# Designed miniproteins, single chains, part 32

Each design is a single chain, and the fold is of that chain. pLDDT is the mean over its residues in the fold that is shown.

## One batch from the design tools (miniprotein)

Design m1088
Fold by ESMFold2-Fast:
Structure m1088 (fold): chain A 88 residues (1-88)
Amino acid sequence: EPMGIVLVTGLPLDPAAAEAVAAELRALAAEFGEVVAVTVDRDPSDPSKPTGTATIELATPEAARALAEALDGRRTPATGAALRTFVM
């Protein structure tokens, strides 16, 4: 069965805040299913700088859908930015 992939946008551009949000996303995703990977996308010219997106890979498409539903429209405490989710 294919795994589930969730793209999350609206992450903070501060590296420490982006990693903190990614850690929160990983912990939350683990409540829905097995987490394969969480990756914060970074600028190739400067890997210290996040692009504002993250990719979450879960073992099942069901877990990915549930996570996307739970996160869509959620605001981050670090920046107040609204998160948006896309199931792939």
Scores: mean pLDDT 75

Design m1089
Fold by ESMFold2-Fast:
Structure m1089 (fold): chain A 92 residues (1-92)
Amino acid sequence: KAKEKLEKVIELLEEEKKKNPELSYPLDSLISAVKEALKAYEEGDLELAILIVESVIEAVKSLKESGLLSEEFGEEVIKLLEEALKELKEKL
């Protein structure tokens, strides 16, 4: 379900932050955004949850393209976010 995938993304981002403390600021911003998407989802605001997840996907793509996130890690996070996005849209 979307919730489990968003929670997994938070877990992955927190572990990456531990490995690369220099990325703490951008990773904390992503973690906060994913947590807001989860809150919106739990409150039944699917449109807000979708908008936030789409924004996070674009942010992760940007960080991957700039070389701040590895291609492998960025693609794993994007895949989970896209799967969550699909499940959120199916509930509309």
Scores: mean pLDDT 87

Design m1090
Fold by ESMFold2-Fast:
Structure m1090 (fold): chain A 87 residues (1-87)
Amino acid sequence: EEEKYEEIAELILEMLENSPEEVREQILELLSLELGIDKSTIRKNLTKEFLIELVKKLSDATLESLAGLAKEAGLDDIAEKLKELLK
């Protein structure tokens, strides 16, 4: 439902803003591979609305990978919230 996707999108945006450059690139690569959209297009269009649309298309496995990247970046609170939103 919309609330869940919106919350996940906000968490991803926060990760991108607060992650080291190396982790940020890994996040963009993961999204690019899953969605078939190049990294430059994703980077250029980093809005909450765009991310909500992307999140609706992401698999649970990809969301688990994103939680792992959040933890790698030292964003443990974001990682835990992402895990709680998965079913």
Scores: mean pLDDT 80

Design m1091
Fold by ESMFold2-Fast:
Structure m1091 (fold): chain A 106 residues (1-106)
Amino acid sequence: VDSQISQGSGYISAGDYQSALDYAQQALRQGGPDNWQALFVRAEALRGLGDNDRAVSTADRALRSQQSRDPNNWMGYDTVSSIYDSVGDTDRSRQYQQRSQQLRQQ
């Protein structure tokens, strides 16, 4: 489950957004619709494909699912921060980045 973000991030880093999206969709079918790690991969893939509105809404959904199951995982906040920054919402990006940094200290 934790390796799913790493695998998806690998596709994102390679610029292979369609493979990242396909991977996330498969992981959601296996782990259910609230698989927050797969939702973060989906959000990053959608952002890379230029679907900024769906990227943001998917990232928000992923963060809500992560908060209910693993509220101390800083990576979710870091990912949401990155997505908000990429769509120009610098204030929300900074808020999520600060939360990520706080969790890394725990």
Scores: mean pLDDT 77

Design m1092
Fold by ESMFold2-Fast:
Structure m1092 (fold): chain A 58 residues (1-58)
Amino acid sequence: SMAEAEALLRVAGQQAKDVYGLSDAEVERLLQEAIEMLRSGATVAEALQFIEERAREL
């Protein structure tokens, strides 16, 4: 479900914050973009990969 997918993305965002030292604003932005990817037809795996790749760049 979308709710389950969003919950997984939020966990990934928190892990990215803890590992890469992202600000709350950076995490919120990544989550908003990842959720929009899901709404646009991306898979959960693609959205999780997006969070990981972008977090490494920040």
Scores: mean pLDDT 84

Design m1093
Fold by ESMFold2-Fast:
Structure m1093 (fold): chain A 65 residues (1-65)
Amino acid sequence: KKAIMELDFTNPEKTLENVNKALEELGYEKAKNLEEAGNKISELIENGELSGKALDSTTIELTKN
């Protein structure tokens, strides 16, 4: 499964919504804030459950596996 995560550091609330949408599409729980979301994604990547691929400077593709 893949999900697209759009990042806009000028709009952190919308970025959190986009990150949580990607997490939910991949079957994970939503994060309360960007720090929690970042920590969770980093842990999942470290454990090999997720892979991240930058499509451009503001768009990341997350792949489960």
Scores: mean pLDDT 81

Design m1094
Fold by ESMFold2-Fast:
Structure m1094 (fold): chain A 68 residues (1-68)
Amino acid sequence: VRDQVQKLLAQLDQLLKDYQAGKISRDEFEARFNELVLQLSALVQASGDPELEAEVLAHLDRIAEQVR
């Protein structure tokens, strides 16, 4: 589970980088972001690990701050 979460978080980081570089539109960013968030939410809920949940939420908050 943690390896899968780490891979999805890395995909979110790449998605943010592509968005900031102007390689993808805001609509494409939002669509892909929502897809990855749904996958992360399912994995976190299945893990039952509050530390992992807190880590994922903190990562998502950092990304949200950078897309303004």
Scores: mean pLDDT 80

Design m1095
Fold by ESMFold2-Fast:
Structure m1095 (fold): chain A 73 residues (1-73)
Amino acid sequence: SADLAAGEAYAAKALELTKDKSSSVEDVVRQAQLGADHYARAAATGDEETRARALAHIGQLLDAAGKKALEAA
């Protein structure tokens, strides 16, 4: 679905930014939040496999953003 594809695009950008030493925590969190929002919509309207995948990706994004925030502190 469009929401799953959009979620994947924002998630890829968030993960890219976590590896970029010049990126801010705020930029990572912003992309992660956009990705999570799209994944949440995909989970709400998708089949069982889409829902499971979307929820797993939300967890991965929150973990990545949290690790970036701890490294920046």
Scores: mean pLDDT 80

Design m1096
Fold by ESMFold2-Fast:
Structure m1096 (fold): chain A 98 residues (1-98)
Amino acid sequence: DRFELAARAFERIAEEAKKKGNDDLATVARALAYVARASAEGRGLTPEESEVVREAGRLADRDPDGLRRELEKLLEELLKKGEVTEEEVEALREFLAG
């Protein structure tokens, strides 16, 4: 359930980041959504999902603090718009802490 909530939040962030032209954040959020989704379903990543996760890892390694700040900023915007719930935000933050 928590992984499902986190996946939904990351999916929404990926959509909004793409819409705003932040392709790096969109890729990172999409990768995190894949990991959370696979965990929720009790499965491993597909080869296609693994490729996106590897790409996201490289992007995050270049500027982990900057990407985290942009992710948190976008998450706060989506929460204010009612496009993510407080429960989804909490689950996403727990996922990132572990």
Scores: mean pLDDT 86

Design m1097
Fold by ESMFold2-Fast:
Structure m1097 (fold): chain A 89 residues (1-89)
Amino acid sequence: MELREIVEEVVKDVPSVSPGTAAAAVTLLQEAIDSGKEEVTGLFAGHEVTVKVDKNDISKATATTSDPALQPEVEAAVRAAAKYFEKKR
């Protein structure tokens, strides 16, 4: 499955999430899968974001951020992306 397709589905599922946030969420989830790590940290709009993924159930991925105001958007994007990683394999 192409990452671009997952980003498109995330934006459709959660219209309040920006395409940039959706792309970042998809990229961090793919990085976790490719590295075999259950926890990956990156940046969303200059804020530190940690994505936690279960390698046996990607749909259960979660995200936490250092900025509480960004938390709802980041959580929504990562949850939607994780759901599509599992379904669209």
Scores: mean pLDDT 74

Design m1098
Fold by ESMFold2-Fast:
Structure m1098 (fold): chain A 100 residues (1-100)
Amino acid sequence: SLLDRVKAVAESLFEDPEAREKAIEALEAIFNKDYEKAFELIDELVKEFPEYKGRLVVLAATVAVLTKDYELLDEIAEKYGEDIEELRAIAEGMAAVLRG
């Protein structure tokens, strides 16, 4: 499934086991359209592991593209101070790879 592929990517991108588990939970929340839980987990991760902010934001945006939630992509870009057009382009590229 797409979720399984996203989880595999998260396992390779987050070396810290606690950060990895929370990242996977946040991405699952996006797939389930539980955006409140997703943002809560992302905010916790960004505060505890600031070195993973870029990876987490890109991966969350990628899941938004995979689920066709472009309003969520816009919200992620605004909330984390990313350029919306650049983030969208990166996320669409990663989503294309994950779709195969």
Scores: mean pLDDT 85

Design m1099
Fold by ESMFold2-Fast:
Structure m1099 (fold): chain A 85 residues (1-85)
Amino acid sequence: MEKVKEFIKKTGEYLKEMVEAIRAGDEQKALEAARKLGEITGRPDEVLEAARKFVEAYKAGDYEGALKAFNEILDIVRKAIEELL
């Protein structure tokens, strides 16, 4: 249970950092948070790609595309949690 607890805590922190950075227009911080999330999920390339889609869609005012990209990130997190169970 310790690994699952630490994973949930870190994923929550990194997801929050990424969303706040995207909303603030800080692409560099958003991608840094995405890299951290990618490291803990073991899927750095998938998380970084989805995060870039999220940043680009949000900047373009494509909020449907942004939500879709965010859901891709959540799916990656879910798969990582399932792997720990």
Scores: mean pLDDT 82

Design m1100
Fold by ESMFold2-Fast:
Structure m1100 (fold): chain A 61 residues (1-61)
Amino acid sequence: MTGEDYLKRGNELFKEKRYEEAAKEYEKAYELGERSALPNLALAYKKAEKYEKALEYIKLY
């Protein structure tokens, strides 16, 4: 899968309110060079109540 594929998968999971799973897919998108995933990744971790990880990715954006 490409970074765009993981970004789309993350967006689908986020819409389903599966925030921790969405964050994992956004993380894979970011690792593959999809930097536009960073704000979505930070928000997904915030919604999953993983505030330390959310802050980490907000600082990278």
Scores: mean pLDDT 81

Design m1101
Fold by ESMFold2-Fast:
Structure m1101 (fold): chain A 85 residues (1-85)
Amino acid sequence: MSALEQALRGAKEAIRIAGETGDQELLYRVAKTSIDHVTRVGRDESKELVRKRLEELLKTAREAGMSEEDLEKLREYGEELIKKL
């Protein structure tokens, strides 16, 4: 398993656990930190691969109960990080 795939799996699990708490602020912070971590680990990979991993994190956050407003904010945040790669 690549470092990026391992980071993605850990991030998805952290997002699911945060979602189970019902704390929307915690869910947002965990998802944002997960995007930071996955983007940093993936910086030597193609931008297209990192975008696919961002979409998977956003899908996991949506399934964990995150609002569409917060999902849009995190998508914009993640895309800005990818532009800097």
Scores: mean pLDDT 86

Design m1102
Fold by ESMFold2-Fast:
Structure m1102 (fold): chain A 84 residues (1-84)
Amino acid sequence: SMEKLKEELKKLIELLIEDAKKAAEKGDVETVALILGTIEHLLEVMGASEEEKKEVEEKIIKEVGEEVVKKAKEYRKKLLELAK
């Protein structure tokens, strides 16, 4: 069911946030970028509301740090531009 899928994906997102935090503590911005991209994909798959997306974004910023999130987003944007 979609409800059970959403519950499992929410648990997976929480584990991914913990992994992103550990990568951030090691200065591994590339791994943080990959994990954040995976979280975005999972939120799309589960059909997350804008409210659910904001809650996850706030949790990521709190655990990972705003500056690391910013660097990871810049790195991902650079990769997407190179893929064009």
Scores: mean pLDDT 85

Design m1103
Fold by ESMFold2-Fast:
Structure m1103 (fold): chain A 98 residues (1-98)
Amino acid sequence: SPLEEALAHIEKATEAARAGDWDSALHHLFLASALYTPETLEEVKELARALLPLAEIVGSPEAVELLEKALESEDFEEALLHLQLGLQLIIDALLSRK
């Protein structure tokens, strides 16, 4: 499924980031984003949970807080906004490592 493929790419991005391979981390995160069309609150929370380790590795406390807010939200639109803002901060952090 597109969600499972997006989650797999997030996991690969996290593994690349742990190895200090920022180019591969960014590549896999962009592939995950291309498959990223969450339609439910549960899908948003699965993506937010998968992104938390990556946010921690890139050293973005603000991205961590936004992803945690997405996990705590009971409203789809609010959770999605927090997820999108958190993802943008992770991308910004990865780009700044080059």
Scores: mean pLDDT 86

Design m1104
Fold by ESMFold2-Fast:
Structure m1104 (fold): chain A 61 residues (1-61)
Amino acid sequence: MKTYILTVTLQGDHTEEEAIEEAKRKAEEMGYEPVEVKATLVLSGPSSRYVIVSLEVKPKE
């Protein structure tokens, strides 16, 4: 029942899918199970790109 939001920011040439998978991997490394991707935000300019992923997670039990 208790969930948390994990926010992961990736800089560089990453796809949205790659960013989501990295966020899930990081959550699992921390002992959390991914529940749902709540939001993704892509910020791109001529020389910079950021993908920000907000992932709902729960403790592994």
Scores: mean pLDDT 79

Design m1105
Fold by ESMFold2-Fast:
Structure m1105 (fold): chain A 65 residues (1-65)
Amino acid sequence: SEPVLVAEVSPEMSGEEAARLGAEKLGVEIVSLKKLGEHSALAVTSDGSLVAGVAHKQEVLAFPT
């Protein structure tokens, strides 16, 4: 399935902050969060979706489960 753009973020934002912002916009809670780099992180949310914060590309993406 195609990833969905959830939010655009500042390139100065941390990946974790971007992923948290994405989860907040989706109205879901983060159950686990993995830092991949300074500006990238992957979150598993309470609804079972994946949210990727990719701040250096100014993107937060949601992936269908």
Scores: mean pLDDT 83

Design m1106
Fold by ESMFold2-Fast:
Structure m1106 (fold): chain A 62 residues (1-62)
Amino acid sequence: SLEDDIALALVEIALGVAKANGATPEEIREFGERVLKQLEPLMSPDTLARARELIDEAAAEA
C-alpha cells in the first residue's frame, strides 16, 4: 500500500542518515526501533518484518 511504501521509505532514510553520521551498530538498532515503533500503525506485518530486516542490515554495515 502507499502507507507501507511511505513508512518503509522513512525507515530507509532514517537508517541512512544514522549510518552516514557514524552511528554504531547499537545506536542504529536503538534508533531504528524507535522510528519503527512510531511508524508501526502504518505497516502491514510483511512490511514490519522487512523494516526490521533493514535495521539489522544497516547495523551490520556500520
Scores: mean pLDDT 84

Design m1107
Fold by ESMFold2-Fast:
Structure m1107 (fold): chain A 96 residues (1-96)
Amino acid sequence: ALEKLEKMIELLEEAKREGRLSEEQLEELRRLAEELEPTLKELAEAVADPEVAELLRPLIEAAKAKYEAEKPQSEAEKGIFSLRTVKELLERYRAL
């Protein structure tokens, strides 16, 4: 799960450097997203629990502040931010 999130971030960072997403990069991102769907569903269900949400609140608030500071503009920048946030949330959830 974490390795796949890291790979998606790497692909989006490469796309940001090149200023575009190739068809091959988009297909790889879709494949990785499909493989991550069960893990993301588990995390989403966990965050719906008020106790888990409270434990993750500092990370969520930090992510909101960071998003406002960075103001990602491109699809790649927004995707990188979202995936980094999901990775941090997943790492924290697994450490609970």
Scores: mean pLDDT 74

Design m1108
Fold by ESMFold2-Fast:
Structure m1108 (fold): chain A 84 residues (1-84)
Amino acid sequence: SSLDVIKEFAKKVKEILEKYKASEEVKKKAENSLNSLINYAENNDLSPEETRTLLGLLVHELSEIVSEEALKEIKKERDKLLAK
């Protein structure tokens, strides 16, 4: 389901931020954005196309606060989850 994809992505983002030793402020900002998307997906039946678009927007938002190395891995994990 779209919710399962979004939850798995959220888990991977949190793991990546720990790996690259992101600050507590960055982790909190990322967690707020991830939880907002999870909440939206729990209340809305998202199509695969909508899920792809929303994950793209989330990655763009994360690009403003995370390191370049973390962003590269976040994009890779997004692409893996969206591959069928």
Scores: mean pLDDT 87

Design m1109
Fold by ESMFold2-Fast:
Structure m1109 (fold): chain A 67 residues (1-67)
Amino acid sequence: GAAAEAERALADELIARYGAGSPEMGEAARALLSEEQRKILEEIGEKLRRIGDNIDEGLKKGTLGPG
């Protein structure tokens, strides 16, 4: 519902502001977030990693294509 959307929006804002994978900012964000919000951040982090991997693989395939 609206609460879950608000938590996701907050998680997205914190990731955008502090950057995914910044240890000191990650700790600060974690201290400010509930356990539920932390789980959302972990899920978003995993999805972003998969997207990054897909982009990297796409670029690598484009560069290394059968040509």
Scores: mean pLDDT 64

Design m1110
Fold by ESMFold2-Fast:
Structure m1110 (fold): chain A 64 residues (1-64)
Amino acid sequence: ERYSPPGGGNRSVGPDASPEMRIGEVTTADGVPRLVAGPRFTDEELQELIEIARRVSEELRRHR
């Protein structure tokens, strides 16, 4: 539920087994960590990720 700018959410919760993996990890309300991003992003994929972040941020701010 905590989102940061591109490249954010870097391992919020979970085992630090492979820190070399630069992946955005977000902890959901269930407490289950999820990987949202990878080390290889195209310009288009990055834009889509930003769109989602903006949407979530707006919804969070509006609802709460």
Scores: mean pLDDT 53

Design m1111
Fold by ESMFold2-Fast:
Structure m1111 (fold): chain A 65 residues (1-65)
Amino acid sequence: PTEEEVKRAVEALVTKHGVPREKAEEVARLAQEGRADEAIAYARETLSGPAAVAAASAGWDLAQA
């Protein structure tokens, strides 16, 4: 993914989905490294409810970009 795609995803997670910035950045970092499964697992282990779903989806999408 591009720097702009990562920045956009992190900002959406923080501002629209209530994900703590540190956790949003970690999900994006794992996804950028092609570690989609780990990004999804991290989101599900450290977040709950809609925030976990949003972060997991963003992690998968970024890893495919």
Scores: mean pLDDT 83

Design m1112
Fold by ESMFold2-Fast:
Structure m1112 (fold): chain A 89 residues (1-89)
Amino acid sequence: MEVVDAETLLAMKPEEREKLLEEVRERYTKEALELGVPKEEIEIRWEALVEALEEALELARRGASAEEQEKLREEFKKKHAEVQAKIAK
């Protein structure tokens, strides 16, 4: 899958970004289906990814500080660590 920097995505026009996300989604879906991942699971995972990206882009658009963006990343890390701890123990 082609890697796109967050800064590049933020510098893109909304139309170009939407087109790129559509192409990435198509490739991701095709590859995941070939690996045996159910379509429903792929859709859920893609929706979650797009939602997180839209939230990050909205924060950037309204001039949110790097500190605010980092806080969201920390909250996601904490939630993930809690789930991992419960699964492992």
Scores: mean pLDDT 63

Design m1113
Fold by ESMFold2-Fast:
Structure m1113 (fold): chain A 73 residues (1-73)
Amino acid sequence: SKIEEELKAAHARINKDYKTYLELRKKYPDSIFTSLFDRRVAEAYLKDPEAAKPLVQKASEEIRKQVEENAKK
């Protein structure tokens, strides 16, 4: 079913964003920026994963931008 395929894609995207966020946090543990997002994202995700998806995506994106900026140095 197309609906099942779209659901799987959405779920995979949420999991991918969260996994990327965790990888970035592990790579840059001393970042206060990463530490703040870790606490907020973890709390939100544990309460309601669906409601937390915008926070997970935003945190992952912001950390990714910081990582890319550091890589240019």
Scores: mean pLDDT 60

Design m1114
Fold by ESMFold2-Fast:
Structure m1114 (fold): chain A 70 residues (1-70)
Amino acid sequence: MEREEAIKKVLEEVKKLAEEANLSEEELEQLEKFATAVVEELLEEGFSPEEAIEAALLMVKGLIDLLREE
């Protein structure tokens, strides 16, 4: 899987998570930037695209939970 394809796939999943959590467009944009950065960082470290996507999605879910704890 190419980097561009991995980023596109993670962004599609982040949009679903944001929709389920009723996040604003601005919050979605911040999560998309975060998830993209995580995927790029993990790919640079030699993780597989599948591992990078999975880790980014787990981190996004954790961040959403943190944002909703208030």
Scores: mean pLDDT 80

Design m1115
Fold by ESMFold2-Fast:
Structure m1115 (fold): chain A 71 residues (1-71)
Amino acid sequence: NIEKRVEAYIKVVENSSVTYSESIIMLGLSSGNPEILALAQELAKKVEEDGENRELFSKAIAELLKQIEAL
């Protein structure tokens, strides 16, 4: 369930020193896929530019999880 996984990522970030943008990059790296990593880098930049926006983070994690499941 993607929604539950997104909620788990939000809780980890909110209870740690890791930023939303850093968490996106880490998920991209964990995929082992260079196209997914490139997407993660683009999404992380948008989240960082918008001041670590929670809504953009939630959308980014959901999109990356969908791409990873399609592998």
Scores: mean pLDDT 83

Design m1116
Fold by ESMFold2-Fast:
Structure m1116 (fold): chain A 92 residues (1-92)
Amino acid sequence: MKELIEKLKSDDPREQVEAAIEAGKLKDPEISDALAELLKTSKNPLVQAAAAYALGLSGDERHKELLLELATDPNASPSVRAAALYALQQIK
C-alpha cells in the first residue's frame, strides 16, 4: 500500500489523518516506521495525534520510547499527549 505512505505526506491534514488510521490497522513494520516519522516531523497537532494513535493500533513495540517521550512532553498539545498515552496502553 504505497498509496497510504504517499497520503501520509499529503499537504492536507485531513488526508494525513485518514491515511494514518488506515496505516495503523495494517500492522506492518515499514508502515509503523512511516507513522513514527510523521509523528516526529509534523507540526500539526491533529496529524501528530492521529499518527500516535495509529502507532498504538499497529502494536509495534519498537516505537514505545517515542510515544512515552511524547506522552510526557509539556510542549505537546493535550490531545497529542492523550493519543500517545492511549497508544502505549494498546501496545502493552
Scores: mean pLDDT 80

Design m1117
Fold by ESMFold2-Fast:
Structure m1117 (fold): chain A 92 residues (1-92)
Amino acid sequence: SAEEYILKGVEALVVEKDYEKAVEYFRKALELDPDNKLARAGLELAELLLKSGKGVPEDKYEEAILAFFEALEELEKTNPELAKKIREIIKK
């Protein structure tokens, strides 16, 4: 399911810090749910972190992080159980 790939993407992004793996999982989530804002924001953040140290402006990291948390807050209104699981991963 898209939800399973989102959870795996967040774990790869935040816990494992495996940005290539995070990109793969968020892309799979978007294949199943192309309109998923959290998967899109997670993908953008993961791709940006893969480019870290290659002339990426600090403002872009801040914007991507804010977009990710904004998408998570929107998700909490429509799917509070998935949002809770994601917050539990982030707290690890």
Scores: mean pLDDT 82

Design m1118
Fold by ESMFold2-Fast:
Structure m1118 (fold): chain A 91 residues (1-91)
Amino acid sequence: SAEEELEEATRIGERGSEQAAESLKQNNASGYTGGSLLAIGSALNAVLIGKKAGKIEGAVEAIRRVIEAARKAGVPQSLIDGLENILEYAE
């Protein structure tokens, strides 16, 4: 279901955010790029799922959960800003 796909996208984005933050602490640029791409890609995927299924509220919630995980993990503001721009596009 679209709800299951959104939950999976959320989990991927949360893991990506944690990977990005941990990689940054270790000065691992490749890991930071990989984690950031997972976070951004999951948010974009949530928008696509939400628009196709008419589940915009679910997509917005999924992206907000990824943003919250990114903030708690301590990723750079530039990544948070990117996720917030995707959130604005989803609305």
Scores: mean pLDDT 89

Design m1119
Fold by ESMFold2-Fast:
Structure m1119 (fold): chain A 86 residues (1-86)
Amino acid sequence: NADEEARQKAIEYLKKMAEGDVETAEENGKKALDYAGRLSTEQLEEVVKAAEEYAKWAKENGSPERAEVLQKFADELRKAAEEDRA
């Protein structure tokens, strides 16, 4: 459904943040956040885990600048997930 497509799109933009250049990472992050905002809390937490994994991968594989952007994205998603709950 549309929610599954939004989750898939959020993850696609996360991958673009990890694999693209630093200049486009922030733009891709904004698109990923837009799609993630349409998700349930459980699906949002899944995207957070993916972002954290990509951040760790980027840091370990020689892209600390991308890792920083990905970690910032994960932090924003965690904040959104927490705001969805009491």
Scores: mean pLDDT 75

Design m1120
Fold by ESMFold2-Fast:
Structure m1120 (fold): chain A 87 residues (1-87)
Amino acid sequence: SWWDEVRAFAEELLERIEKENASEEEVTELIIEFVKRLHDEHGVPVEDAVKALYLIGSELAEARNLAEAKELLQRALSRADKILREE
């Protein structure tokens, strides 16, 4: 399921933020690449992929008590969404 891929990617992003000090810019680029791959390879609509990553990523960050990582992820998702919508 593409939902399992979104969950695995969300876990990877949180680890990169927490363990590797990934910047908002780096996380934004990773999100854009991932969303484009899901669209190109699996036909997943961009808006569905972004929404799924927001929901799953926020849930995982809350479960792990990663408040700062959650905020960075949410900012990066907002930036990625704007870029992907050409806004």
Scores: mean pLDDT 85

Design m1121
Fold by ESMFold2-Fast:
Structure m1121 (fold): chain A 74 residues (1-74)
Amino acid sequence: MREREEELVRKITEAAGGDEEIGERARELLDLRAELRRLYEELSEEEFEALVEERREELERWDALAQEVAEKVA
């Protein structure tokens, strides 16, 4: 949900000392996570596995970014 996503972004931004750039990054990560969750429900198992493999390099970059955001808010 957008409302839940916005609340998480707000909490992350607050934990990062009000850094809106980190908040924007967190929003991008949450949007990607929500999209992957939606695709998992809509696609067949084979189609979803193919999509994940195709986007593996993107997912690795997003995971690295998520780690950076987590370190900033910890």
Scores: mean pLDDT 68

Design m1122
Fold by ESMFold2-Fast:
Structure m1122 (fold): chain A 68 residues (1-68)
Amino acid sequence: PTFDQVYEELKELYEKNPDMSIVEASEEIAKRLGVSPSTVMDKIREMTSVRGIYPGTVKEALEAIESN
């Protein structure tokens, strides 16, 4: 998946539940994009640019993406 595809899906999930875990979000995005959850999770990690502290929720992931 592309950066834009994952970013749009994260924004939609944020509107429904900002506290949704990254694991749950990765599973939902994977179903929507037709890829594996691990592929989505790896993409989110790339997009957040934070290696020491990983985002735990959709809100934390979007804050990390938008701050970079």
Scores: mean pLDDT 78

